# Designed miniproteins, single chains, continued (3): the designs that were tried, part 64

Each design is a single chain, and the fold is of that chain. pLDDT is the mean over its residues in the fold that is shown.

## One batch from the design tools (miniprotein)

Design m10112
Fold by ESMFold2-Fast:
Structure m10112 (fold): chain A 79 residues (1-79)
Amino acid sequence: KEEELKKLLEEAAKEGDANAYYALGKLYYEKGDLKKAIEYYEKAIKLDPNNKGALRNLGKAYEELGDLEKAKEYFKKAE
């Protein structure tokens, strides 16, 4: 079922749904694939720059990668 969800989210994201990119980012984040999570969160904020969830989760992902400067920038943008 998670593979089916991923496929549906990928299809919605291709149609320009920023929330679908955000959901894909969360899915990869939970699996520990921080690079994929960052990629999808960046796509989400490109479509919706005010997606505070994506901004906050970008900060968290960069923090886990040890990029504290980028983490701080994204947390500030999520305020």
Scores: mean pLDDT 83

Design m10113
Fold by ESMFold2-Fast:
Structure m10113 (fold): chain A 83 residues (1-83)
Amino acid sequence: LGKKLLEAAKAGQDDEVRILLANGADVNAQDAVGYTALHLAALAGHKEIVKILPANAQDKSGMTAFDLAITNGHEDIAEILQK
């Protein structure tokens, strides 16, 4: 479930993300770099996925989804994560 959640978040598959969360996918599942679904959605600019994911994750280097949104020019996503 966690690996599928990361892949769906990266690809912008909001319906798949909702289904995986409903089936008990771990929102804190991390890829090899320590990115969670929230990190990948913020990095890729998938605003709707960012809205449906519970917030509170840092990668292995201490970067947040907010940091990734800012560095990749997704100011609208950064605003959501700041609130």
Scores: mean pLDDT 74

Design m10114
Fold by ESMFold2-Fast:
Structure m10114 (fold): chain A 60 residues (1-60)
Amino acid sequence: SLGLARALMDVPETNPAFLGLKKGELVEILKEVNEEWWLVRSLATGKVGYVEKGALEVVE
């Protein structure tokens, strides 16, 4: 099922489609787009965008 993940590193906001994150921020996983990219929502800001899966750690 879709769940929560934590940012393993700072993620720069490079364009409006990609979500910028700070290390340790929690996100809700909305959709697994492919093996490399997830659509997530920041719990801190409510913003939605794409994040590289390798920058996230799933929290149970």
Scores: mean pLDDT 80

Design m10115
Fold by ESMFold2-Fast:
Structure m10115 (fold): chain A 89 residues (1-89)
Amino acid sequence: MEAEEARRLVERILEIGSRYVRGEITKEEVAERLRELARELGGTAGELAELLAKLIEGYNPEDEKRAEELEARIREILAPEREAALAAA
């Protein structure tokens, strides 16, 4: 289901980003892991992961705009989970 793929994308991005910030992996390794994630997930989540890898390797305004559109869609998919988590907390 799209929501499960979106959640997995966010969790894996946070894990990869955390490791990068701690100096455990390089920018090249971040891009490689994001491409692997894109192949694994597919759909909207996979497209966003691939675009983020491309933006890390080389900035492109068209790719940034596309990534923003996909990020907005991921946020919409995850919005019900965030509301439920806040209501349960």
Scores: mean pLDDT 76

Design m10116
Fold by ESMFold2-Fast:
Structure m10116 (fold): chain A 78 residues (1-78)
Amino acid sequence: APVTEAQKAAFKLWDKDGDGYISGEELKEMLEKQGKKLSDEEVEAIIKKYDTDGDGKLDFKEFLAMMNDMSGEKVAPL
């Protein structure tokens, strides 16, 4: 589906170190590029919401959960 392909592309783009995880620093940078001004604490709060281990990183499944929550049922740019 187009949404899944877009999410895979976003994950690969945000996973700049290629380790299969997105750090809070990488997430913050990408959100700032999208015009979302978030503090480090706000980014960590988002990650902790989806990261059950609390290691400050999101794998692909947790990243999908975050993207789905932020986008809801609408595939609209933020």
Scores: mean pLDDT 67

Design m10117
Fold by ESMFold2-Fast:
Structure m10117 (fold): chain A 62 residues (1-62)
Amino acid sequence: SDLVKNLQQRLVDAGLAPWVGVDGVFGPATEAAVKAFQKLSGLNVDGIAGPETQAALQKAFG
């Protein structure tokens, strides 16, 4: 998915998960990276890249 690839690229660019591949698959590696970003941003750590998490990523990294 292009949306998942975009998410993965932002997480890699943020330096939160340099081990995440930009493969477009939302697997355990991408989930762990989302949780790391949520913890850093003070959001609920649920591993779901929902509207709240996506808005925070957009605000932080464009």
Scores: mean pLDDT 74

Design m10118
Fold by ESMFold2-Fast:
Structure m10118 (fold): chain A 103 residues (1-103)
Amino acid sequence: GSDLGRKLDEAAKAGQDDEVRVLMANGADVNAHDIMGRTPLHLAALWGHKEVVEELLKYAAANPGKLDVNAQDKFGKTAFHLALDSGHEEIAEELLKYAEANQ
């Protein structure tokens, strides 16, 4: 339900990779977004939580079309842009590699 999506956003923002995995396994909406249009992937990238980004990208690879890796927030920013803006270069590199492999 919607409660799982909110919990997923909170877990992604907090870097709780084990909780992110459990919530996704229980059917949390992986595209659930906050009032700024930020998805779990946006929040993990913004806050530098590499392990959460890896779990979300692993889910995206296993479930084609279900996670929008290129989702834009209210300012037109993707998770890649937020990682770069926040200095999280390794996360930006992982997002770019995923995009190149899954075009």
Scores: mean pLDDT 87

Design m10119
Fold by ESMFold2-Fast:
Structure m10119 (fold): chain A 60 residues (1-60)
Amino acid sequence: MKLKSELLAKARKAKGLSQRELARRAGLSPSTVSRIERLERLPSEEELEALAKALDVDVP
């Protein structure tokens, strides 16, 4: 899954997740998620993969 920082906030809201809940699922701090969504910082490759996995809900 390819995520842009701007699309991250949209994807999170579409799944009904708060920044805190997304951060918990991705193993990040809520401030880190907030900074990434606001383009205040760029996510590392590891952080981006963790966020993508946290938002990736596949139906079996």
Scores: mean pLDDT 70

Design m10120
Fold by ESMFold2-Fast:
Structure m10120 (fold): chain A 93 residues (1-93)
Amino acid sequence: SELNEKLLEKARAGDLEGVKKLIKEGADVMPVDAEKDPSEYLGDEDGRTPLHLAAEAGHKEVVEELLKNGASKRARDKKGLTPEDLQKMTGNY
């Protein structure tokens, strides 16, 4: 959905207020169904959720907000990487 696409953009940018607003408006913090095949991922082109993008960029406050609203630390992108894996690869802890 348009809200889910905007949430991905705000999470990547570290816009905490934008993330909070979009979640309140009904954006899905898990646009990836963790029980479905990777080909059915609703995240970005790599199957990344908002949590993946915020964690990779080191936006700690956005990561906390997404986790508080039900985002999964166990979600895997199309390469099998979790948000924590991306955070470790970039040195953002």
Scores: mean pLDDT 72

Design m10121
Fold by ESMFold2-Fast:
Structure m10121 (fold): chain A 69 residues (1-69)
Amino acid sequence: AEFKEAFSLFDKDGNGYISAAELRHVMTSLGQNPSDEEVDRMIRMADKDGDGQINFEEFVRMMTAGHTH
């Protein structure tokens, strides 16, 4: 349950962003098997910049989706 460590394993460039493909790998490593369509939806919901990538804060928000805080 360490989001930062999971994120850094896939942020190979160290630029603080991950792609849809890397997000899918993170979800799979956490015991989930999302489809490409589900990953694309997640990116679209979190990516407010429209660049097709998410940063660490957006990743954490996505993993805690469904909570009102």
Scores: mean pLDDT 68

Design m10122
Fold by ESMFold2-Fast:
Structure m10122 (fold): chain A 102 residues (1-102)
Amino acid sequence: MSPLGRELLEAAEAGDVERVRELLARPDTDVNAVDESSLFHYTPLHLAARYGHVEIVEVLLEAGADVNAQDSLGLTPLDLAEIFGHEEIVEVLRAAGAVDTR
């Protein structure tokens, strides 16, 4: 993973919208970076959905994040938003083309 991919994952988990926007403005940032250091292999979109960061979800989707990316358990960002009760994120992800695979 590139250093920018790791920083994007950390910013998405922390809810740092300004840092996410700054990183995504760089053409060398992988919007679909995978957290290879984690057992779960989350993308930035998985982390934003899990932790309830609506604005980061929207920013990542605008940047071309894979709405149907699967973690190491086969869970999508939509699955994590539903598990953690983030109804607004569920609606945003469904509008962006998320498939309910549960």
Scores: mean pLDDT 83

Design m10123
Fold by ESMFold2-Fast:
Structure m10123 (fold): chain A 96 residues (1-96)
Amino acid sequence: MDENGISPLHLAAYEGDLERVRELLARGADVNAKISEDLDTEKYPDFLPGMTPLHLAALRGHEEIVEVLLEAGADPNAKDIFGRTPEDVEAGIYIP
């Protein structure tokens, strides 16, 4: 039961765990996995529905993880529920 739609790759990218990111990708983790709309945003305020691991790495400024995810086929144009790309999230763009 995926009760939050958050993959291990989302958490590793957010935490800056480069080795864990590499291990998960090597095991076939979905580099473009999106957070579910059923997410508890109160528990995870930085995690929004539609975010990919690339969004979370960019949000936290983990440059090497961003590079590793892009090399693994992450979509730099993936949009969260507010239409933000990973670059928009890194820039702190908020579209109400």
Scores: mean pLDDT 77

Design m10124
Fold by ESMFold2-Fast:
Structure m10124 (fold): chain A 80 residues (1-80)
Amino acid sequence: GHPNIATTLNNLGLVYQAQGKLDEAAKSYQQALEIREKALGPEHPDVATTAFNLGNVYQAQGKLDEAAKMYEKALKISQA
C-alpha cells in the first residue's frame, strides 16, 4: 500500500544518511513525510519519526532553520 512506500523511503533515508549522502537522505525523508501526513494525518507518531529524521539531515547540512522546524513538528506530536 501507499504507507509501505513511505516506510521504504524512510529506511532508504536512514541508509543514505549513514553513507553521508545527505541530499538523497533529505529527498527520501521529504517524500516519506508527505506520504505519511496525507495517509495517517499530521499528528501520527510515524510523522514525528520522519520529521525528526529529516531534522537530523537538515542539521548535518547546516540548514538550521529547516532543522528547527522539523524538530518542533516532531516535538509537538510527541507531546500530544
Scores: mean pLDDT 87

Design m10125
Fold by ESMFold2-Fast:
Structure m10125 (fold): chain A 115 residues (1-115)
Amino acid sequence: DLDIIYDEEVLFLSPLHLAARNGDLELVKELLAQGADVNAQDNLGYTPLHLAARYGHLEVVELLLEHGADVNAQVKAGPYKGYTPYDLALEYGHEEVAELLKKHARENGLEIVEK
């Protein structure tokens, strides 16, 4: 796909991070089918799920969760250190993404009660 070559030009270590940030559902699906690590972390500890949540890409969030994305993964450095994908969805005002992450957190033994 031409999109794969284009993504390599933007200096990202993981194509899945870039696809998730951009909301490219088709590319996320293809990369996961090729064995991309759904929980890959960049140098700041961001996972693809963090980026999809931060940018409000609901369908990408859903797809990443279906493939075993860690809803409680934490950013390791920078101003969002300690933030989960849920925290980033709330910070950036993406309520539907936050509710989806909250549901999956509860299914994995985490309980978040906030409106």
Scores: mean pLDDT 78

Design m10126
Fold by ESMFold2-Fast:
Structure m10126 (fold): chain A 64 residues (1-64)
Amino acid sequence: MTDEEMEQMFNSLDVDGDGTISIERLKKVLGLPDLSLLKKYDKDGDGTLDYDEFRDMLVDLSGR
């Protein structure tokens, strides 16, 4: 996955245009049963993922 593809995906999920994605929205989009996986990547603990945290999540998930 390229950086451009990740940015495009991030921007499509960044509905508010504030440069972050709610972990609750990511849970719904990814069909996850709970927030535990997403909270692992929420390093700031603010309930959102910035681009770097989102990228780390995608890299970890794609490496399996």
Scores: mean pLDDT 74

Design m10127
Fold by ESMFold2-Fast:
Structure m10127 (fold): chain A 87 residues (1-87)
Amino acid sequence: MMSLGEFIRRERERRGLSQRELGEAVGVSQSTVSAWERGEIEPSDETFLRILRALEVRLSELPEHLRKRALELETDEGIELIKRGVA
């Protein structure tokens, strides 16, 4: 299945964001975003949640393995989705 880095690149590009713009939104450098997308480093759980928020990713848009990770980290979006029901 798609890696986290590949997912980040796809969702960033889908939203018309540059690596610099995503980095600014998450509070990291453009080179850090590039390293994530290349699979050279992995974002921390806290940073992963910030990425999801910056990209406005719905849990339904996440691959199964990344959605499970997001739910385990109790994101605001994950809590909202669960509490409001799957719709």
Scores: mean pLDDT 72

Design m10128
Fold by ESMFold2-Fast:
Structure m10128 (fold): chain A 76 residues (1-76)
Amino acid sequence: LANEMIAAGKPDPNLAITLNNLAALYESQGKYDEAEELYQQAIEIRAKALGEFHPDTIDTEVKLGLLLIKQAVSKL
C-alpha cells in the first residue's frame, strides 16, 4: 500500500487521513503508544505531500501534541 505510493513519487494524502483516523481510534482505546506512532506516520506523509508548514500537517502535529499530554497525564 504505502510502497506503491512511494514508487509513484507522491505520497497519497488519503493514506495520511486513514492513519490519522486509526490513530484517533487507538487514542480512544487508551493505546497511546500505538496512536503516537500512527500520528507520526501521518505527519510524515502530509509533510511530503503538502509541505511541513501546511495547515493540515500542523493540525496533525497539534493532535500528536495533545496525545503526548494525555499520555503523560495517564501515567500519573
Scores: mean pLDDT 76

Design m10129
Fold by ESMFold2-Fast:
Structure m10129 (fold): chain A 88 residues (1-88)
Amino acid sequence: SLDEELVEAAYNGDIEKVKELLEQGADVNAEVEFRGRKVTPLEAAAYSKASKEVAEEIMKLLIENGADPNIATESGVTPLTMFEALHP
């Protein structure tokens, strides 16, 4: 689905693919099963394998497109809190 592709693109650090999927109507706040966890695109960007700079760019892009930064992860923390913990 577009929502699953958006989560995968955010996790992979693919900024252009994130933009394309949002234009195609992917739900920026979709909660999908990804790598054994239920995640949003914003959460996937926060724990992505991308560099800190690329992950930050994707997180900003998602928030500008209406991502809710207050949707907690399955561990009960926000994606922004998780990003700061992974990138001190």
Scores: mean pLDDT 82

Design m10130
Fold by ESMFold2-Fast:
Structure m10130 (fold): chain A 138 residues (1-138)
Amino acid sequence: MASDDLNKRLLEAAKNGHLDEVKTLIANGADINAKDKYGRTALHLAAANGHLDVVKYLIEKGADINAKDKRGRTPLHLAAIEGHLDVVKYLIEKGADINAQDKGGANALYLAALFGREDVAAYLGTYAAKNNIKPNPV
């Protein structure tokens, strides 16, 4: 199993968008689903910071796309809060649960709207409508 040091370095590299370091750490046995003190995985941190290249690599290598942090938030929630439309689109395309609710009952559409991320909210609302998904009534 990966050392605690490898896992901590993976989380930091993902947060900073250092794709080549992420690749090296995973190749050396870092746990792709390792969590920080807030319950966040490398995928959460890459998604929250808009590092699409790292997000793509982590998902290709089997990262849990629907992992929940201590607030019940998934990578999709964090990308939506921060307005990273490219990451949101990729996560939805790869099967992220659009209806996942955090501990406050908020889904990604509600959080995008709440944080004024109009492009993300429009995308999620349109996707929900086309796929007969009931959006959060807000």
Scores: mean pLDDT 88

Design m10131
Fold by ESMFold2-Fast:
Structure m10131 (fold): chain A 97 residues (1-97)
Amino acid sequence: NEAIKRLREAFSMFDKDKDGYLSREEFTTFVTNVSDMTGTPLTDEEIDEMFREADIDGDGQISFPEFVHLLSLQLKDPESKLRPFVEALGLTEDDLA
């Protein structure tokens, strides 16, 4: 699936350690870079909330499946500040359903 391939490539760009997980710091970098690209700033509180929602295991890291799940939730939320980024990757709700 080309959509999953694009997501994996995006994940890899922010996974600086290449360990297959996004740390809190790497996730913050990802979200702030998206905010800069879309022109829609996120608060520290909004970033904390997104990280908590993505980190289902509570281990302080986001795996690739958790990252995909987070982005699918963003596509379903019309008020999501990450939605323009996911759409820019050529991803739709149908690709992540």
Scores: mean pLDDT 72

Design m10132
Fold by ESMFold2-Fast:
Structure m10132 (fold): chain A 155 residues (1-155)
Amino acid sequence: SQLNQLRDQFEQVAEQAVELAKKAAEKSKESLEEGKEYVKQLEQALQQGAATFTQLADTAADLALADPSAAPFAGGVLLGAVGVATLMIKEIALLAKKMSPELQKRILQALQQMTEQMIAALQAAGDRAPALKPYTDSGAAALKKALEEAKKILS
């Protein structure tokens, strides 16, 4: 129940982040200052996403630690959230490519910070609940790949 609620909250934040990136791309063409305001909101949404994902990873670890047979379910929910995150990272990077170099740099820094925090949360969850390690290792690898692709888009 709590695990599914945290996943749904993360998916909602990811969707909001993409919409803020679309508004930033649109408004920055007319006004750099308006573009900066949407990028600031995007940075806050990405920080909230990382915090929600950390709670999701901690909850998955608690569930798998209490009952290792729950690890495939908990790990599956966690990988679902990772899948949403990887698509969001790529879409935001592609939208940011249309913006000024200043805004591209800010968005890449925010994506990197969020992604590194999410990878750390996965690593901590796998270390606490070894039954989750195949899922947390896979999720961390997918996030690293998505960040590398975002860096190439914005290089």
Scores: mean pLDDT 93

Design m10133
Fold by ESMFold2-Fast:
Structure m10133 (fold): chain A 94 residues (1-94)
Amino acid sequence: SDELNKQLLLAARMGDLERVKELIAQGADVNAQDADGRTPLHLAAEAGHLEVVRFLVEEAGADLDARDKEGRTPLDIAREMNLEEVAALLEELA
């Protein structure tokens, strides 16, 4: 469980959509948190991986309202980093 969750967080950060899908199908927790409280959705949003963001929300049921240790949602991070396309996508999916 912990290993699958760590691999999911890494795959989301890297934008590896195929690996994200595989790990979730194997039972990885879509809302797993790293040491900073960041979920796969936080990491994909921060990295600008639109297709991973879409999959996590629409197909995998990721929590849009998940907060990291600084109290930031994925949308908060996208806005702070001026990632307009990611922010627009997250607003549409809300």
Scores: mean pLDDT 90

Design m10134
Fold by ESMFold2-Fast:
Structure m10134 (fold): chain A 114 residues (1-114)
Amino acid sequence: SLNDQLFRTVAQVRPGAAEEVRKLLEQGADVNATRDFADLKNATPLHIATYNPQVEEDVEIVEVLIEYGADVNAKAIYKGKEMTPLQLAESSVYSPVRDKVIEILEKAGAKRIE
């Protein structure tokens, strides 16, 4: 399905992944679709993109998902705890691009849950 391809493209973060994400969304992939992925339950594509961001392509994928209406405050379950994309990025291992992802999420209205 288009949603399966969207999740795969976001998870693999290959060169050109952000443009492939855009094409899939233009073809009707659901930007807010959910699935279980790695340690995440009920994860949206945005949760996967904010989980351990490491390269500039991760930043571009996050920007495209937000542009196409990703819910920046969607809740996934990570190790038994509800987490927003912002909290998931903050819990990730430090990388040169993590702070860029956090800034983009905050500017888009992302919030922490208590």
Scores: mean pLDDT 85

Design m10135
Fold by ESMFold2-Fast:
Structure m10135 (fold): chain A 150 residues (1-150)
Amino acid sequence: EEAERLFQEALRDFLLIAYAMLYAAVKAGEKLKDKLSPEQQKIFEEIKKTAEEVRAQLASDPEGLAQAERLGDELAKTPYAAIAIGNVAREGLKKVQEGLEKSPLEAAKILAETARDIAELAYMAGHRDLASQAERTAKLFEEAAKLLEE
């Protein structure tokens, strides 16, 4: 029960963080539209599709969406980094989908590692708020995994 609660809390936090990163990449990509390489344009189109799908999942939480978009606006101030961060979120969401189809323990471990990778990338990029949120989310998944190992 406690493991389930922590997992669900962390998953919700992860989706909000992922949406902030995807939103930032969409906003950055619009500014860089004519400067993107063909490979970056392909990634950008995949990011836009993923952002719309995640936004639809979060539609019942307008306050969470508004906060994620404010964080995304800050991230979009470094446009090339924002596109890279958005691609990390897109790949992270694929791992989430895969993890949810495995055992709860495996899902929690995969999600913890993904959130930690996001936190590290955000720290390196100077995005302190994103880094702090991702680190907190990673710790929640790590705690859930520890409880599931018992």
Scores: mean pLDDT 82

Design m10136
Fold by ESMFold2-Fast:
Structure m10136 (fold): chain A 60 residues (1-60)
Amino acid sequence: MKGLYRALKDFKSQSPEDLTFRKGDLLEVLEEIDEEWWLAKSLVTGFTGTVPKSYIEKID
């Protein structure tokens, strides 16, 4: 589901495709890749990458 999300904790990329973010960062979820990983855009940096869904929470 597309929407505005907030990071619940810090995440450091483990691969070049992953998005690095910090707790409190705002993210736009673009696509659900699978149950654990989603494609998101950081509204802080403008970069796009994969994020673990358990690290983010919907705010709208």
Scores: mean pLDDT 81

Design m10137
Fold by ESMFold2-Fast:
Order: sequence, then C-alpha cells, then structure tokens
Structure m10137 (fold): chain A 75 residues (1-75)
Amino acid sequence: ASAEDVAMFRALDKDGDGVISAEELRAWLRSQGVELSDAEVDRIIEDADRDGDGVIDFPEFLATLLHMMRGVLAR
C-alpha cells in the first residue's frame, strides 16, 4: 500500500468507517484542484459502486482512483 493512497483515503474517510461516499470523493478531488466533470465523477462511482450503496471500500477506491490518476498522469 502506498503512503499517498492511505493519506488520500484517510482525508476522505472522516468517519473512519473504511468507506468513502460519492460526495466525499467529489469534494476531495475538488480540494486537490483536480478538474473532473460531474459525468466523470459519476462514472468513477458507478464503476466502483457495485451494489449501488453509494460507498466505496478501500480496495475498490484504490483500484478505481489509481486507474483514473494514471490516466490523467499518462495524459
């Protein structure tokens, strides 16, 4: 596990439940200066949120966010 990934998750997971809501993810990306459209955020949530609970587990968060981040960094 990456220290950066853990720091990101902890910043989003204010409740310490080990899950992240769609709203928390969106707010975090905004605070980091990441320009994501509503459609892009929705797609991330849809891909990670299998059950439609509106929450993302740590492993799911890592897999989804990492893929998106790599896409942005790779251009």
Scores: mean pLDDT 66

Design m10138
Fold by ESMFold2-Fast:
Structure m10138 (fold): chain A 93 residues (1-93)
Amino acid sequence: LHEAAFNGDLEKVKELLAAGADVNAADALGRTPLHLAAAAGHLEIVKLLLENGADVNAADEYGMTPLDLALAFGHDEIVKLLLENGADPNVKL
């Protein structure tokens, strides 16, 4: 799921979620698929992950949230979407 989210493979993300993949699974750095999709700028994958119960405020080992990564990489539409879905702006704003 992490690789598909980072690579922008929307169909693979759909298939893996339908197969019961954990939308909130964390990698070795505490990053969820939502962190990777937000960092990579994949708006449709961010939408799909949030629809499937992704934790919008998940923090990695460095305390970075998906909102922090979207802000760091300048993905304005993803920043808006994350804020609309309950991202805490106090962590970065």
Scores: mean pLDDT 80

Design m10139
Fold by ESMFold2-Fast:
Structure m10139 (fold): chain A 60 residues (1-60)
Amino acid sequence: LGRIVVAVADYEATRPDELSLKKGDLVRILKVVDDDWVEAQNLATGETGLVPIIYLEEAK
């Protein structure tokens, strides 16, 4: 189940397992890891990784 959300701010990956985002990127949630982190795919780049959930909001 790939829920599509939008990045509300830029996020720069600090580790190899993290996903970088640009504000406005469409992101598919692959798994919720915990209350703070999700595994996601950036649909603009095709890259996958971990990103803080606070950078994501429901796509309208």
Scores: mean pLDDT 79

Design m10140
Fold by ESMFold2-Fast:
Structure m10140 (fold): chain A 59 residues (1-59)
Amino acid sequence: MPVLAVAVEDYEAKNPNELSLKKGERLEVLNDLGPAYVVARSLETGETGIVPKSVLEFL
């Protein structure tokens, strides 16, 4: 099963490789980059990027 997550707060991308999120946005986790970050795809926009794990709740 794909690993799903939800954004628990708004997040503004700080680098071009990061994904901006709105609170409540649903995401598919594509890759685990270690303790602090993942690569995720927004299920609402289809955009992909790096997001900090601290703004996500894993489902």
Scores: mean pLDDT 82

Design m10141
Fold by ESMFold2-Fast:
Structure m10141 (fold): chain A 70 residues (1-70)
Amino acid sequence: MKSIQEIIEEYKNKDGKISKEDLKKALKEYFGLSEEQANEIIDKYDKDGDGYLTEEEAGKALIEARRLSE
């Protein structure tokens, strides 16, 4: 079971951000979320609209996913 920080470190790009595609993969693989649930969470926390999430945004998305899988 990976921590949120380990997931972020695994998927972050050279700019310290995580693409929506990679975060969606992590949400589905580690938390068992559906495509719909993953998209809802990502859209909720993607404040920049650039197709990438900051570490803070990704962390919040992963925390919400963990809560849903409890």
Scores: mean pLDDT 77

Design m10142
Fold by ESMFold2-Fast:
Structure m10142 (fold): chain A 60 residues (1-60)
Amino acid sequence: MEVKARAVKDYKAKKPDELSLKKGEEVLVLEIVDGEHVLAKSLKTGEEGLVPKSVLEVIE
């Protein structure tokens, strides 16, 4: 299920498959990958990558 979420804090990608986010940046959650990570697409840049679930809050 595709849901809109927002970064609650800045996050800097630590691996090539991760997405960097700024606090307040909105993303689409494309897939829940595991208990700690989701695959998200930045609505600002259009880039996709893994982000920790702890840095996102769901909005709709």
Scores: mean pLDDT 80

Design m10143
Fold by ESMFold2-Fast:
Structure m10143 (fold): chain A 76 residues (1-76)
Amino acid sequence: MKLSPTEVRILQLLKEKNEALSASEIAKALGLSQSTVSRTLKRLAEKGLVLKRKKGKTTYYAISGKGLEALEETLK
């Protein structure tokens, strides 16, 4: 699976933190716009590479098993 550089950075962050993060938290951690992160997370969720969970008014994202496999393959 071909991942964009932004998709790789988001998946790496989620793996390193080992927890679910909001789009705003990811944007702040990576120095990206929230719009770029939200668009990229939508693509990752459509591919099944992240899991989406709503908690209160905020949506959180965690890396999926498929996302870990795609990241490992891309980093080799």
Scores: mean pLDDT 83

Design m10144
Fold by ESMFold2-Fast:
Structure m10144 (fold): chain A 85 residues (1-85)
Amino acid sequence: LGEELLEAVREYAENPSEENLERIRRLLEEGADVNAKDEKGTTPMQFAKATGLDELLELLEEYGADPLALPTEEAFEFRLELLKK
């Protein structure tokens, strides 16, 4: 669930669509840990903050994500890769 949540968040950032946002909401409703960390310690909220996706930020906050979490180096690198593509 946590790994699926992180994947869904990255997919939404690459292709912001209602379908991808709904996938994130469904995972959270199924009990995915909103504060799940990947191998580099980055959370969904940190990816959302790095990309500036307001709808995603609001959704994650509703499910208890830390609104003060600062983006990690990985999250900024992810944003830069999106801008290059």
Scores: mean pLDDT 78

